# Designed miniproteins, single chains, continued (4), part 23

Each design is a single chain, and the fold is of that chain. pLDDT is the mean over its residues in the fold that is shown.

## One batch from the design tools (miniprotein)

Design m12774
Fold by ESMFold2-Fast:
Structure m12774 (fold): chain A 98 residues (1-98)
Amino acid sequence: MSREELELETLAALADIGLSIMLNIAKRKGAPEEVIKLLEEARDYLAEGVRTRDPELFRKARDKAIEAAKKLEELGLVSQKFRDTLERLLDEAIRLAE
C-alpha cells in the first residue's frame, strides 16, 4: 500500500467516524429526516469513494456532510469546530484522491 493510499484511507475512516457520531446525535435528538438522509448519503458516497478512488464521490460526500453539519450546528447539536474539522478531513481526502 502506498503512503498516499494509506493516508487517504485513514482520513476517510476519521471522516466516517465523524459522520457516524453526527448520525447518532441526529437520531437520538430527533433531528429532521432531511438531515438524517444527508448524513446517510454522505457515508454512502464516502464508502464508494474509498472503493473506487473517485475524487468526485469524495466531493459529493463533502457537500452532503457539510450541509448536514451546518443544519445540526443551527440546531445546537454540533459545534462549528467539529464541522471545520470534518470539512478539513474531507478536503484533504479529495486532494489525495486527485
Scores: mean pLDDT 87

Design m12775
Fold by ESMFold2-Fast:
Structure m12775 (fold): chain A 99 residues (1-99)
Amino acid sequence: STREEQVQHALSKLDEIKEELINTFNEPEEIEKMKEEARKLLEQGKVEEAEELLIRGVLKMLGMSEENIEKILEALRAGKPIPDEIQEEVEKRIKEKLA
């Protein structure tokens, strides 16, 4: 795919992600801020940075520490698995939020 096609696809997904996040976390102001910041990155062709910003925001809303968020993002950038202890924490926090 071209970078332009990647940007258009990512922009279309931002609205879906926003709607799902508002329904899950009930943090509309924070989610709208994240969407706007991601949109600005996408307009600059920074697809990977926009994805990281959204992932960071979701993990922060789940209550993850900055240290563990950075470990997740480093693993994702390297194409490596997330450390088991951190993955278990993410799964637990998602389950608790959906209960």
Scores: mean pLDDT 79

Design m12776
Fold by ESMFold2-Fast:
Structure m12776 (fold): chain A 90 residues (1-90)
Amino acid sequence: SMEEEERKRKEVREQLDQMLKQMEITLKNYKEAIEKGDERKARFYRINFENLLETTEEQIKRAAKEGLISPEEVEEYLKKIEELKKELEG
């Protein structure tokens, strides 16, 4: 039904937004670990960020394939991911 499709679209957007928020928190924790010279924590957060990145990109691809997000929404999510990746490198 249309209501079920709208619910699925909302759930997917909420999931992707939550994943992006988790990536932002992980990146913040990574930067703080670097500033404190905590190599072990920095490595942990970097690996966690890389795993979240891969999972988030896979979820975006699946949501797009299922028609649950628009091409414009895909571009917006991928742009946010690219910005987070640049912050990790810089």
Scores: mean pLDDT 88

Design m12777
Fold by ESMFold2-Fast:
Structure m12777 (fold): chain A 66 residues (1-66)
Amino acid sequence: SAFDLALAVASLRDLRVPADKLAEARALLEQMRADPSRAAEIARQLRGLDAPDGVSLAPLIDELFP
C-alpha cells in the first residue's frame, strides 16, 4: 500500500541513507507495488543498495520483504 511504501522510505531516511539512494529505493518500491511479478528482481536490486559508511541495507530489506 501507499502507507507501507511511506513507512519504508521513512525507515531508510532514519538510517541517514543519502537522498539519491532514497530516490532509487523509492522508485524500486513503487515498481514492485505496480508490478508484483517483478518482486524478486526488484528485491534483489534493493538488497544491493548500501547505506552510508558501508552499512548494508539488505537486513532491513529482508525484514520489509520476508
Scores: mean pLDDT 62

Design m12778
Fold by ESMFold2-Fast:
Structure m12778 (fold): chain A 90 residues (1-90)
Amino acid sequence: MVRELSFTSSEGFELDIELGRETVILTFTGVGKPGQKVTVSFSATPATPAARLLDVERVNVTDSSATLKAVLGAEEDGAVFSGVTVVVST
């Protein structure tokens, strides 16, 4: 089970979190002004041996928005991530 998550971002973004027993699914959406390119990037640092980054997928990209989906895995109780960072660049 994932017990700790912290987020930092330089820009505003939308976040949806889906909690499972052994996974956490994070969906980030960055939105810019019309015609402004948006880039969303994600990183996470495992703080315990049970914490794993399983997948990072860019789902929807337009001239003014980008959506990224990250899947965090935990094989056992006590999985902790530190340094979870979302960067939205416009």
Scores: mean pLDDT 59

Design m12779
Fold by ESMFold2-Fast:
Structure m12779 (fold): chain A 86 residues (1-86)
Amino acid sequence: MVIRVTGPNGEVYEFEYDMSMTVAELAEILYEKVGVSPGLLAEIIEERTGKKPLPTDTLADLGITEEQLKEIIQEAIERKEREEAE
């Protein structure tokens, strides 16, 4: 599956994902594509799910829906860009 998100500067990010992906795999993709740190991703997942993710947890294991995943990724990009803009 493919997810598309728009950054604050109008930059469009597109990457492949699967609900069987581990948190570690998602963190690697986001770090390489958009510079989101694994720590920032883990923080947002904990805020949204109430659980601190393990690197080996899958998105499905955490109960993350496709809609929630889009929100998590959008939030991660916005927080990263906000820190760089300040």
Scores: mean pLDDT 76

Design m12780
Fold by ESMFold2-Fast:
Structure m12780 (fold): chain A 117 residues (1-117)
Amino acid sequence: MMLTPQQMIDLAEEAVRAMREALRLAEEGAPDSVIRAKLEEALAKIETLRREGPKILQDQLDRLLEQIRRYAERALTPGISREERIEELRKAVTLAEQAARMVILAAGGDDELALLT
């Protein structure tokens, strides 16, 4: 079933919030399991937007989701430094924000709201 425009906006904002929280947790030195849980939450929300969100964005969201997954996997690589982990998560946040902005705009939302998410 297709999401409503408001559900698309809400889910996009929640996905970015979860991704930013994963970055914050990494910066604070949280355990890998806690960081992974937030990354999985964010990725699940973006996957829902890809499947049930704006059909015109399906291929673009698929490509962005693949890139975000690669950065998340690199951030959780055993033996990675804290600095490298934070860098990979910052890249994931940037792409999640891009995906959210595209979804919010396609759903009829304001560009300023998308940038604040």
Scores: mean pLDDT 84

Design m12781
Fold by ESMFold2-Fast:
Structure m12781 (fold): chain A 104 residues (1-104)
Amino acid sequence: APVTTTTAPASAAAGGTLTVTVTVTGVPEGARGYASAVIIADDGTVGGGGEAVPTPDGGTATVNVGGVPAAGTAQAVGVAAALGPDGRTGVAVGSGEAAAVTVT
């Protein structure tokens, strides 16, 4: 399965936009990789998901995540999908360690 490495700013404004950097590894040869990101608050509230960005194996995507949750602690998590050569058939999905974000 694809594995993501996520980097995010240490802080974000509630209701704002967070720019997240996602590096993807483990995209199978011949598959099409895509990366996105979400921000998840401690209470399970999810901020708006980012765009799906085409991202090859070992590649890095910049994802803008809108709708940062209310003030408190949150986690930014990169998510990757691998689709078949047609770009339509799901092959694998994966994630990795979250980046901590303090929301003010």
Scores: mean pLDDT 80

Design m12782
Fold by ESMFold2-Fast:
Structure m12782 (fold): chain A 97 residues (1-97)
Amino acid sequence: GTLTVSGGGTYKEGETLTLTDTTTDSSVVTYAWFQEKDGKFYFVAFSTSSSTLTLENLKKEDTAVYYSAASRKKVNPVVEGIKGFELFGAGVEVTVV
């Protein structure tokens, strides 16, 4: 499978961020989004049917590199974290000013 991510860039506080990945692997059953800040990964959102992330009312603390993640297995991303996933999109930079 291939993950292609769009929607990175510079945003202002209060704007809406939409990041979209496209998964071509039909065996994917879990989709998630993670933030990377200072070498640490933080869980943001997950779905069993969609790989789009929408963050409304952006704050400066939303500034991060965002990664789409996917798994062919049922994963609990809150319990397993980023280690539960085997497919990743390229990191996209998001800056909130």
Scores: mean pLDDT 80

Design m12783
Fold by ESMFold2-Fast:
Parts: structure tokens; sequence; C-alpha cells
Structure m12783 (fold): chain A 105 residues (1-105)
């Protein structure tokens, strides 16, 4: 499984991360996550990165189980977690889209 960070951005207390996953069993997925907290620190950035990666992996694994090449699956999740450094709430929203690919010859 290849996992690649496509982007990490921060604006006005919002951290956005985008991750791409490619699997050897023939699926591609892109996961994105947005983390919102009153104070942006490494805990907020790590939360966005981890959730984007999780969404991409979940979408890819679900796409591998689809019956037809080119079929897509979408995943989405929202939750609130506690920043381990500050104790402040981090609101996380994520989405992933996976596509079934032909297996490598």
Amino acid sequence: MEIRLLGLGERDGVVTAVTRVLTEKGAEAVGSATAVSPVVDDGVRDAALEEAKRAAIEAAEKAEKLDKVGETVSVSRSRTVTNPKTGAPIKISSSGVGTKLAPEP
C-alpha cells in the first residue's frame, strides 16, 4: 500500500490535510480531513493528518471489495477529540473517495 500526503494547510484556526492511498490489490483513494480548534498546535495538525490517512485507507479497503472496476465508494465521519497537549476540543470532519482499479498484470 502506497500512502502519500498531498497537502497540509492551515487558515484561521482550521487545519486541512489530504492524503492519497494506492493498494496492490487494485484500489485508489483520496482522504481529506479538517480539524478545528481554538488553538492550532502540533496536536491539531497530527489529528488532521491521522484522520485524512484513516479516511483514505478506509475508502481504499472498501473500494477493493467492490465488484466492478471503476466503481467508487465514499466514506465520511465527524467527531470531537481532546487535544492531548492542551485539553481543548478538536472538531474533526473527514471524507474519503475510493475507486476500484484493475489488478496489476
Scores: mean pLDDT 81

Design m12784
Fold by ESMFold2-Fast:
Structure m12784 (fold): chain A 94 residues (1-94)
Amino acid sequence: KIDEAKEKANEVAEELGLEDESRLVLISTAHASVLDAKGTAKELLKIKKDLTPEQLAAGVAGILIGMGASKEEAKEAYKLEEEESIKELEKIAK
């Protein structure tokens, strides 16, 4: 599951043209969320003010990949604005 989630996250990052911190957030959250999606969402919420809207959306996309979502679902999550990303993280964290 972890290797599959990492492969999917790398493919999504390539297809979206993600670089730097957004790419790192996407791949790292996908890996962590295979084991604990709820905890991963809680950790992102703790640092949400230190993240850009793009990094927050990358985090949501990564968590969804870790939970078994399709590449298409992850790409749609990356389109979320800051407020939408925070609300989605709050839902996952419950």
Scores: mean pLDDT 82

Design m12785
Fold by ESMFold2-Fast:
Structure m12785 (fold): chain A 66 residues (1-66)
Amino acid sequence: SERLLKKAEELLKQLKEAKSIDEVYKLYSEIMEVIRELVREGKFEEALKLLEQASKTYFEVSEKLM
């Protein structure tokens, strides 16, 4: 579980620094996989928090690149 949270933090940092829409989609998809694993482990609060952070970052970075 701590490994999943660390992976999520690394993916969020990469998403913030993404330089193309293709990279944004790829990283967002990887974050969604981590969210699914957190849900399977019963970590609903962590999953929701990650989803909110990822969605906000996805929107902000996508607007900057479009």
Scores: mean pLDDT 84

Design m12786
Fold by ESMFold2-Fast:
Structure m12786 (fold): chain A 62 residues (1-62)
Amino acid sequence: SVLKTSLLSLLEQAGVPQEVIDRVRKALDSGDIEAARQAINEAKDQIPEDLYNAALKTLDRI
């Protein structure tokens, strides 16, 4: 999915740790949107607010 690729790219550009990105990828691969949201929320303090909101908005479109 273009949205999945865009979300993962956004997290990489935001400097999110690879471990968190890998957890988001695995959750999306299994269709577990809530697990992906939880992983993003765990990294919330490491993501600028605008990019955090963009990530959640992208996730909601998947």
Scores: mean pLDDT 82

Design m12787
Fold by ESMFold2-Fast:
Structure m12787 (fold): chain A 81 residues (1-81)
Amino acid sequence: MSEEEARRLAEELAEALRARGVRSVGIVTSSASSVLARATEAALRAAGIEATVRVARTDEEALAAREELLAEGHDVVLDAR
């Protein structure tokens, strides 16, 4: 995935979530998915949505990160791995 592709997908997602009244998003990413995760974080913040990123390198870590983000009160959790 290119930075330009990640930016377009992130902007479309942020607009859709904003239209649905989403206020906070948790993002789970691996080091290999950092470009998409960073683009998504930036697009969400530009749309006025709070974004929190968690790095997970295994499926077990990703599941734990999703549970943590939901417990913190995020409206939506995205897997950007």
Scores: mean pLDDT 78

Design m12788
Fold by ESMFold2-Fast:
Structure m12788 (fold): chain A 83 residues (1-83)
Amino acid sequence: MSLEEKLAILEKAFPLQPKLAKAMLVLGTLYPDVDLPVELYVAVVNLDEEKLKELAEKYGLDLERLIEIGKGINAGKPIEEIL
């Protein structure tokens, strides 16, 4: 299944939040073995840098990478450019 097909499925689950669906797909692709909280996806979409710092420390993630992902999503970049 392509990334675009996976995104379409997530957008059906979250039809009012397409950026959240994209964040879930990108982060699930980069960190498949980590059980990430919904709060992280929301913080990435909102570019909540303080919350991203807390969650990056808690889950052992790269804060700069999370900020770059959030910027890419908000700029409307395709998933392939964000990954």
Scores: mean pLDDT 78

Design m12789
Fold by ESMFold2-Fast:
Structure m12789 (fold): chain A 89 residues (1-89)
Amino acid sequence: VKEAAKAAALDSSKMADLKKAVIEAVKKGVPIEEIAEEAYEGALEGVLPVMLELLEQGEIPSEEEARRLAERSAEITREMVRKIAEEAK
């Protein structure tokens, strides 16, 4: 799930792979909160380098804003994954 979330955060075409990984984890009995936490970590690990690159290019005004945007993206991914996992029960 973490690796699939990281890939999906960088490439939207990988969203189907993330959904499949979440459904399989639920079927294997992995706790939903554990799946959601892995998704947050993966998405954050994927998005943060991109936001820091945008900071270097002058597209983002500060490191604080870059981290905030990455954390917000990871939160959105976590919430989406939690919803998918709950619906897969």
Scores: mean pLDDT 77

Design m12790
Fold by ESMFold2-Fast:
Structure m12790 (fold): chain A 100 residues (1-100)
Amino acid sequence: SITIKSVELTLEVSDKESLSLEATVLDGNNVRRTFSGSNDGSAAARAAALAAEQALRDYIENNPSVTIEHLKVTLGVKEENVKEAEEAMAKIKAELAAAQ
């Protein structure tokens, strides 16, 4: 079970779909690490976001005592997809609250 102390989820209306992720983790020795990536639809940004996600996943799997101090997610969504994105974010927030 991963401990998450703080979550900041932000939705922005944009002409492009995008995802920005920043996670600050505290390991069992109280050393802070930051994982960050963004995807603005460019190939380079997509690769960076995927690499950051994979690095965070690998770190959590290899460090089961890690605590996520702060998780910041910004989701850029086209106007036509805003309602679906808001509903998805509400579900994620409810699931995170239930997992505590």
Scores: mean pLDDT 69

Design m12791
Fold by ESMFold2-Fast:
Structure m12791 (fold): chain A 64 residues (1-64)
Amino acid sequence: AEEETVENLAIDMIDFDYTLDPEKVVAMARGGHAAAGLTLTDEQLERIKEIVERANKLAEERKK
């Protein structure tokens, strides 16, 4: 489920001391899929954005 993806992304963010711009990640996902001849739905793009935003929050909360 998405919870595992959020947790894994947050761990990576903590380990390498970074966060991601959700809008840039969405743009990259859209571009990458378009290059493969696929179109992501608005729902799929919103879910990607939510995952990144949740991972950013979790990483910042746990970062010391």
Scores: mean pLDDT 77

Design m12792
Fold by ESMFold2-Fast:
Structure m12792 (fold): chain A 101 residues (1-101)
Amino acid sequence: MLAELEQKVRELESELRETEETVRRGKRLFEQGKYEEAAELLSEAYSRAASNFGQAHGIAHQAQKVDPELAKKAQEIADRASRLADEALALHQEARRKISS
């Protein structure tokens, strides 16, 4: 179980980095006035970040009694994913407002 949790933390860290890159690409498209493409990528990034948050939060709770350092790492990933989801959602909403104008 602990080795599985360690592997899941490594996989989530990798997935979070990919989601961060998707948010950066969506922001770049927004800056270029490509609001439809930006909205689509940011919506996808929001869904991925929200999923990463839930998974990391669950791992943090499971690891709490067996590896407090792993639990702390998973919580840091959850906190990063939560902030990333908020950023992606805010930018997605701005892109949608620009399309509707």
Scores: mean pLDDT 87

Design m12793
Fold by ESMFold2-Fast:
Structure m12793 (fold): chain A 79 residues (1-79)
Amino acid sequence: SKLDELVAQIKALLRENLSPEDYARAVADLETILDPSTSIEVQHLLAAGIVADVRIAGQDASELTELLNEILKLVTKEQ
């Protein structure tokens, strides 16, 4: 699915840009964003946190930000 493809792309970018420990936390946050019980506010806060972690690591977060925004659009349209 398109969602599965976006998740795979995000995980690949996180693996390239973060330490193994920070990658594990970012993936756990991504799984929380994908959980239907997670509120829109929490989804946006977690996505912003993942972007901040990549920026703190000194990496460009532009592509990651675009992919996370696509995920947020898909999960907020599931009714």
Scores: mean pLDDT 83

Design m12794
Fold by ESMFold2-Fast:
Structure m12794 (fold): chain A 89 residues (1-89)
Amino acid sequence: YKISLPDLSVLSDEQKLEAAKLSVRMGRTEAAIMLLEEMLKNDDSLSEEVKALLQEAIEHLRQGDTAGALAELDKAIELVKKKKEEEEK
């Protein structure tokens, strides 16, 4: 049965990070890693701090540290939300 993946360019950075966090919570670690790696390669809108947090999250996921990965993703989501709020003004 065919399932079309959403176009990642249509999703905001916040939505991509929320999707990665959901994937981690569902035990889909490889899917979360792929999403985070795509963000690091393709999203020049990410700050250096957010990129560092995504790298840390990927390392935690590769080590099986789900709790550490979720903590880093929560920090990244908070930073992205604050930046988006300023862009809406």
Scores: mean pLDDT 74

Design m12795
Fold by ESMFold2-Fast:
Structure m12795 (fold): chain A 89 residues (1-89)
Amino acid sequence: FETNYIRGEIAFAKGNYEEAIKYYKKALEASEDNFHPYFTMYTYYNLGEAYYELGNYPEAIEAYKEALKYAPKNQEIKNALEKAQKLLK
């Protein structure tokens, strides 16, 4: 899980958003249950940010919604979700 998350973070920092998405998805697949809810939340959030940077707003919205399941009152994720939803108009 952590190794794939870190690879996703490195790809994101380099602007390789498609590669970041690939590794974030692998991090989520390697996660067993809600053992790491903190990392699961951040992985979904960062997956949403990567989709947003690519202009894939529907996928960004779904990723932000998944992140909010782990942190329902997180204002940063709520703001990111609203921003992405506005761009679908």
Scores: mean pLDDT 79

Design m12796
Fold by ESMFold2-Fast:
Structure m12796 (fold): chain A 73 residues (1-73)
Amino acid sequence: MEKKKKEEKVKKIAEEVEKKMRENLPPGVSDVTATAKGTEVVVEATIASNEAAPAAVAALREAKKEIEEKFKK
């Protein structure tokens, strides 16, 4: 039963990560989706500009880490 609660929490984390990333979309990022797969959050992003890709990847990783830490504490 606790495993199911953890999975539900991961789904909420994925939704929060997606919302946070959409709020922090840099120029050149056209879409972001985050999906919970078991106990893991998978993020997929559509990059419209190659020059924006490194910054976009860094921003998405930071947002994911921030949201995950928020749910740990």
Scores: mean pLDDT 71

Design m12797
Fold by ESMFold2-Fast:
Structure m12797 (fold): chain A 82 residues (1-82)
Amino acid sequence: ACTDEEIDLLKDTLTDLKESGITKLIFTLKNGEKVTLEIKDGDTVTLKKGSKEITVNLSKNKEQACELFNLLKQVEEVIGIK
């Protein structure tokens, strides 16, 4: 579970990254797995992990937004791509 404030913080962070010209983030997780997050707009992202790909609307699907927020707590390294 996460709060609406945590979802809003995530949306604000993604908006700031998009405004700085970053379109894609590559995360390395604590277990060594890599996840790619593509920023589509201020409330929509695409996550790719191996062969799995999912598009999340942060405003329409609180459960998936929460899952993404919790995934970010497991990040060891992040690389931003313009």
Scores: mean pLDDT 80

Design m12798
Fold by ESMFold2-Fast:
Structure m12798 (fold): chain A 63 residues (1-63)
Amino acid sequence: LQEALERGKRAVEEAVKLGIDPESAARSVYNGLRQRYGDQLSDEQLRQIYEELLEVGRKTAEE
């Protein structure tokens, strides 16, 4: 999971650099992670993953 999350953060960063809005980029990556790991994670863990992805996207858009 941790490696997949790190790859997901990079995917969000690259998508935002290509002009995708942070929310859409984070949601797309989050959906992929939820589909693969959602049955193994609590709702709180899923929420934390989404928030981390969204934060990466927003920070990338600001710089």
Scores: mean pLDDT 79

Design m12799
Fold by ESMFold2-Fast:
Structure m12799 (fold): chain A 56 residues (1-56)
Amino acid sequence: SPLEKMHAQLDASVAQAIEEIKKLNISPDKKATLIKILQDVQDGMRRMAEWVYKRS
């Protein structure tokens, strides 16, 4: 379904972004905080996509 494809692309993009965050020259706790924020954004985008495709 379009929703499943969107979720798969989002998951791949977020995984790539996490790997880039790990390469940054910043403290480990700042990296952990950025990853947490990115995961919260990912969850929000998943909810938005579901709302658009299933709930109009």
Scores: mean pLDDT 82

Design m12800
Fold by ESMFold2-Fast:
Structure m12800 (fold): chain A 86 residues (1-86)
Amino acid sequence: AEEIVRRIQKTLLAKQAIDAVKAGNLEEAARLLNQMEEEFGVDDPIIVKTLKEIAELLTDEQYEALISLLSPAVAERLKKIREELK
C-alpha cells in the first residue's frame, strides 16, 4: 500500500541522512533532510525522530554548518529540538 511504501522511503532517507552526518558530510545530510521536508513535511514523526538523532550526533561546529544549509522549516525544527536536548 502507499502508506507502507512512504514509511519505507522515509526510513531509508532518514538512515542515509544519519549516515551522512556520521561521515561528516553535512551537505549531503542537508540535501536529504530538505528532500524529506519537501516530500513528507517537517512535522512527520520519522523526520522529527531523525532530527533528534542528528541533533545528538552534531558537534557545535557541525550544527552551525548544517543549520546554514537547511531550508528555513527544517532549520527551525532542528533548533527547537536542540534547545530541548540542552
Scores: mean pLDDT 83

Design m12801
Fold by ESMFold2-Fast:
Structure m12801 (fold): chain A 55 residues (1-55)
Amino acid sequence: SLQRNLELLQKSAKNAQEMLESAKANPGARKELIETYEKTLQILQEKIDEVKKEL
């Protein structure tokens, strides 16, 4: 189901956003870690947009 895939992707994006916010709030966080979370969130958002186009 495209709807179920959308819900799972949205949940994953929410988790990635929370991790990114936590990493940005930590002054000891490595730049590479922040960049990894930002890239993950971008990929998830692109997948969400693709699924929405098919609905």
Scores: mean pLDDT 83

Design m12802
Fold by ESMFold2-Fast:
Structure m12802 (fold): chain A 71 residues (1-71)
Amino acid sequence: SEEEKAKLEKLRDLIVKLFEGYQKLKENPSDEKVKEEILKTLDEAIKIARDLGLENQIKYFEKLKKEVEKL
């Protein structure tokens, strides 16, 4: 499906953005703006993963979100 392909490409882009956010957070662990960007990216990724029925990815992103929220 063209719609599923577009969602998968968006999810891939969000995963790249998440990786970049974590690299920035490692450089400055107290950067609240970077932390907020990571949380926003995770929320977007969770929404797309739910739309696609990717249960394992949903659980993984939700776990990461809880870990980042505790920082």
Scores: mean pLDDT 87

Design m12803
Fold by ESMFold2-Fast:
Structure m12803 (fold): chain A 83 residues (1-83)
Amino acid sequence: NPEEIRRELEEEERRFQEADRLLRENAPWLSPEELDELLELVAQYRKALEAARLSTDEAEREKYRQIALEAGRRVYELLDRAK
């Protein structure tokens, strides 16, 4: 049903816009470059978490978990410095 798919897409876009708005409101002092870096770090964090969850090897899971923690740490550090 195209109408149902369209509603889901609009809902997802609305949630994305709300998240972006909240981020900008809570860190309005972020430069365009810092915001771009933040978005890249968030993408790396999500990708690493997914890889860790899908990995069956314990050492590989830990490797991706560490990558996710490092990316997440940098995200919070950037936001905290912007206060």
Scores: mean pLDDT 67

Design m12804
Fold by ESMFold2-Fast:
Structure m12804 (fold): chain A 91 residues (1-91)
Amino acid sequence: SSMEEFRKKLAKEIADDLIYSMLLSYSDLAKTYYKKTKDKKAGDLAKRLEKLVKEKAPDEEINAAMKEVDDFLRSLTLDELVELSKEVIKE
């Protein structure tokens, strides 16, 4: 049914929008860190996440980017994470 196909497409679009919103939030985190530290890896990550959202990238690229986000966050000290969370939540 064309209506069932439309329903499935709409459900996917809603799910994708939530994922893209999350990627933009991580991009803002990486930008905040880059402004403070000038860490090129954080700057590059922020730009890559924004590009993936603009291009509506496929799940494989999104999954790879999420692993880079996890690696980035795991590399930070507790003090850096606390400061980063205060700035992003405050803005």
Scores: mean pLDDT 82

Design m12805
Fold by ESMFold2-Fast:
Structure m12805 (fold): chain A 82 residues (1-82)
Amino acid sequence: SRDELLLQLRIEAQEIIELSQDPAIAEKMEQVIAAFEAGDLETARALYEEVLEELVKRGLISEEEAQRSLAGFDRLLAQAAA
């Protein structure tokens, strides 16, 4: 359901916020959530990808972990679009 997908996204957002300890990343994750809730899946994906790129740049996650996270998010977006 939409509520289950939103809950999953909020849990992942909290994990990312705690990992980064960065208010700018927290703000961008809130923008991802807002875009997802609005059905603006293109904006949600673009913002989420930017977050993953920043986490890799800072050495907080690997490029492989970022690719797995993005693939998982793409599956979540596909479920939301159906």
Scores: mean pLDDT 86

Design m12806
Fold by ESMFold2-Fast:
Structure m12806 (fold): chain A 84 residues (1-84)
Amino acid sequence: MARELALKAPAPKLAAAKLLAITGEVREAYELLREGLLEAGLPEEEAEEAARAVVAELARKAAEAGTATPEGVEAARELDPAAA
Protein backbone atom coordinates (compact mmCIF):
# COMPACT_ATOMS: atom_id res chain seq x y z
CA MET A 1 0.00 0.00 0.00
CA ALA A 2 1.97 3.07 1.19
CA ARG A 3 5.32 1.38 0.41
CA GLU A 4 4.17 0.57 -3.13
CA LEU A 5 3.29 4.24 -3.70
CA ALA A 6 6.63 5.38 -2.23
CA LEU A 7 8.46 3.27 -4.85
CA LYS A 8 7.10 5.70 -7.49
CA ALA A 9 9.40 8.42 -6.09
CA PRO A 10 12.63 9.13 -8.03
CA ALA A 11 15.22 6.56 -6.91
CA PRO A 12 17.77 9.14 -5.58
CA LYS A 13 15.13 10.90 -3.46
CA LEU A 14 13.73 7.61 -2.17
CA ALA A 15 17.23 6.40 -1.20
CA ALA A 16 18.08 9.74 0.50
CA ALA A 17 14.75 9.78 2.37
CA LYS A 18 15.35 6.22 3.67
CA LEU A 19 18.83 7.19 4.89
CA LEU A 20 17.50 10.36 6.60
CA ALA A 21 14.72 8.38 8.32
CA ILE A 22 17.19 5.71 9.56
CA THR A 23 19.63 8.36 10.90
CA GLY A 24 16.93 10.27 12.82
CA GLU A 25 16.28 13.12 10.34
CA VAL A 26 12.61 12.12 10.25
CA ARG A 27 11.11 15.49 9.22
CA GLU A 28 13.64 15.95 6.39
CA ALA A 29 12.99 12.36 5.24
CA TYR A 30 9.23 13.04 5.15
CA GLU A 31 9.65 16.30 3.20
CA LEU A 32 12.07 14.77 0.67
CA LEU A 33 9.90 11.68 0.06
CA ARG A 34 6.74 13.81 -0.23
CA GLU A 35 8.45 16.04 -2.84
CA GLY A 36 9.63 12.95 -4.76
CA LEU A 37 6.11 11.51 -4.82
CA LEU A 38 4.66 14.84 -6.01
CA GLU A 39 7.28 14.88 -8.82
CA ALA A 40 6.15 11.33 -9.74
CA GLY A 41 2.61 12.70 -10.24
CA LEU A 42 0.87 11.52 -7.06
CA PRO A 43 -1.89 13.76 -5.63
CA GLU A 44 -0.89 15.77 -2.53
CA GLU A 45 -3.02 13.67 -0.16
CA GLU A 46 -1.59 10.34 -1.39
CA ALA A 47 1.98 11.69 -1.39
CA GLU A 48 1.63 12.96 2.20
CA GLU A 49 0.05 9.71 3.45
CA ALA A 50 2.61 7.47 1.71
CA ALA A 51 5.57 9.59 2.86
CA ARG A 52 4.26 9.74 6.45
CA ALA A 53 3.63 5.98 6.67
CA VAL A 54 6.96 4.93 5.12
CA VAL A 55 9.10 7.41 7.11
CA ALA A 56 7.37 6.52 10.41
CA GLU A 57 7.90 2.78 9.73
CA LEU A 58 11.60 3.30 8.88
CA ALA A 59 12.09 5.43 12.02
CA ARG A 60 10.43 2.71 14.14
CA LYS A 61 12.74 0.04 12.66
CA ALA A 62 15.76 2.31 13.25
CA ALA A 63 14.72 2.68 16.92
CA GLU A 64 14.52 -1.14 17.23
CA ALA A 65 18.02 -1.40 15.67
CA GLY A 66 19.39 1.27 18.03
CA THR A 67 20.25 3.78 15.27
CA ALA A 68 17.46 6.31 15.94
CA THR A 69 17.88 9.57 17.87
CA PRO A 70 15.39 10.60 20.59
CA GLU A 71 14.39 13.59 18.41
CA GLY A 72 13.79 11.27 15.45
CA VAL A 73 11.57 8.94 17.50
CA GLU A 74 9.52 11.92 18.74
CA ALA A 75 9.15 13.33 15.20
CA ALA A 76 8.04 9.90 13.89
CA ARG A 77 5.37 9.74 16.63
CA GLU A 78 4.12 13.19 15.55
CA LEU A 79 3.91 12.06 11.88
CA ASP A 80 2.08 8.78 12.62
CA PRO A 81 1.27 7.97 16.28
CA ALA A 82 -0.08 4.53 15.29
CA ALA A 83 3.21 3.54 13.59
CA ALA A 84 5.44 4.85 16.41
Scores: mean pLDDT 70

Design m12807
Fold by ESMFold2-Fast:
Structure m12807 (fold): chain A 96 residues (1-96)
Amino acid sequence: GPARATVEVVIENGDWDTASAAAQGAIEGALASPGVLDVRVKVEIEGDRVTVTIEVTADSYEAALKAARNASDGAIKGAEQAGGKVVETKITVEPG
């Protein structure tokens, strides 16, 4: 049956401009990742700390997990290329 996966990426840096650029980089990296379709994105910024939450849905648990792993890898790469420091990543998958 359908499944939903949530990817949470926590980024820390010393200034707002870098935090904003890292959040944008994380979103772009996740969305460019293979199999990442039907995506919802939430961004929370608190000082120089950014939490990017990416939700993907797929027709199976295995497809959702694979898409979430790809989104996580893309988000980390995009955030780091923008100068962000990724300090935490979490993937949660639930039956739909």
Scores: mean pLDDT 81

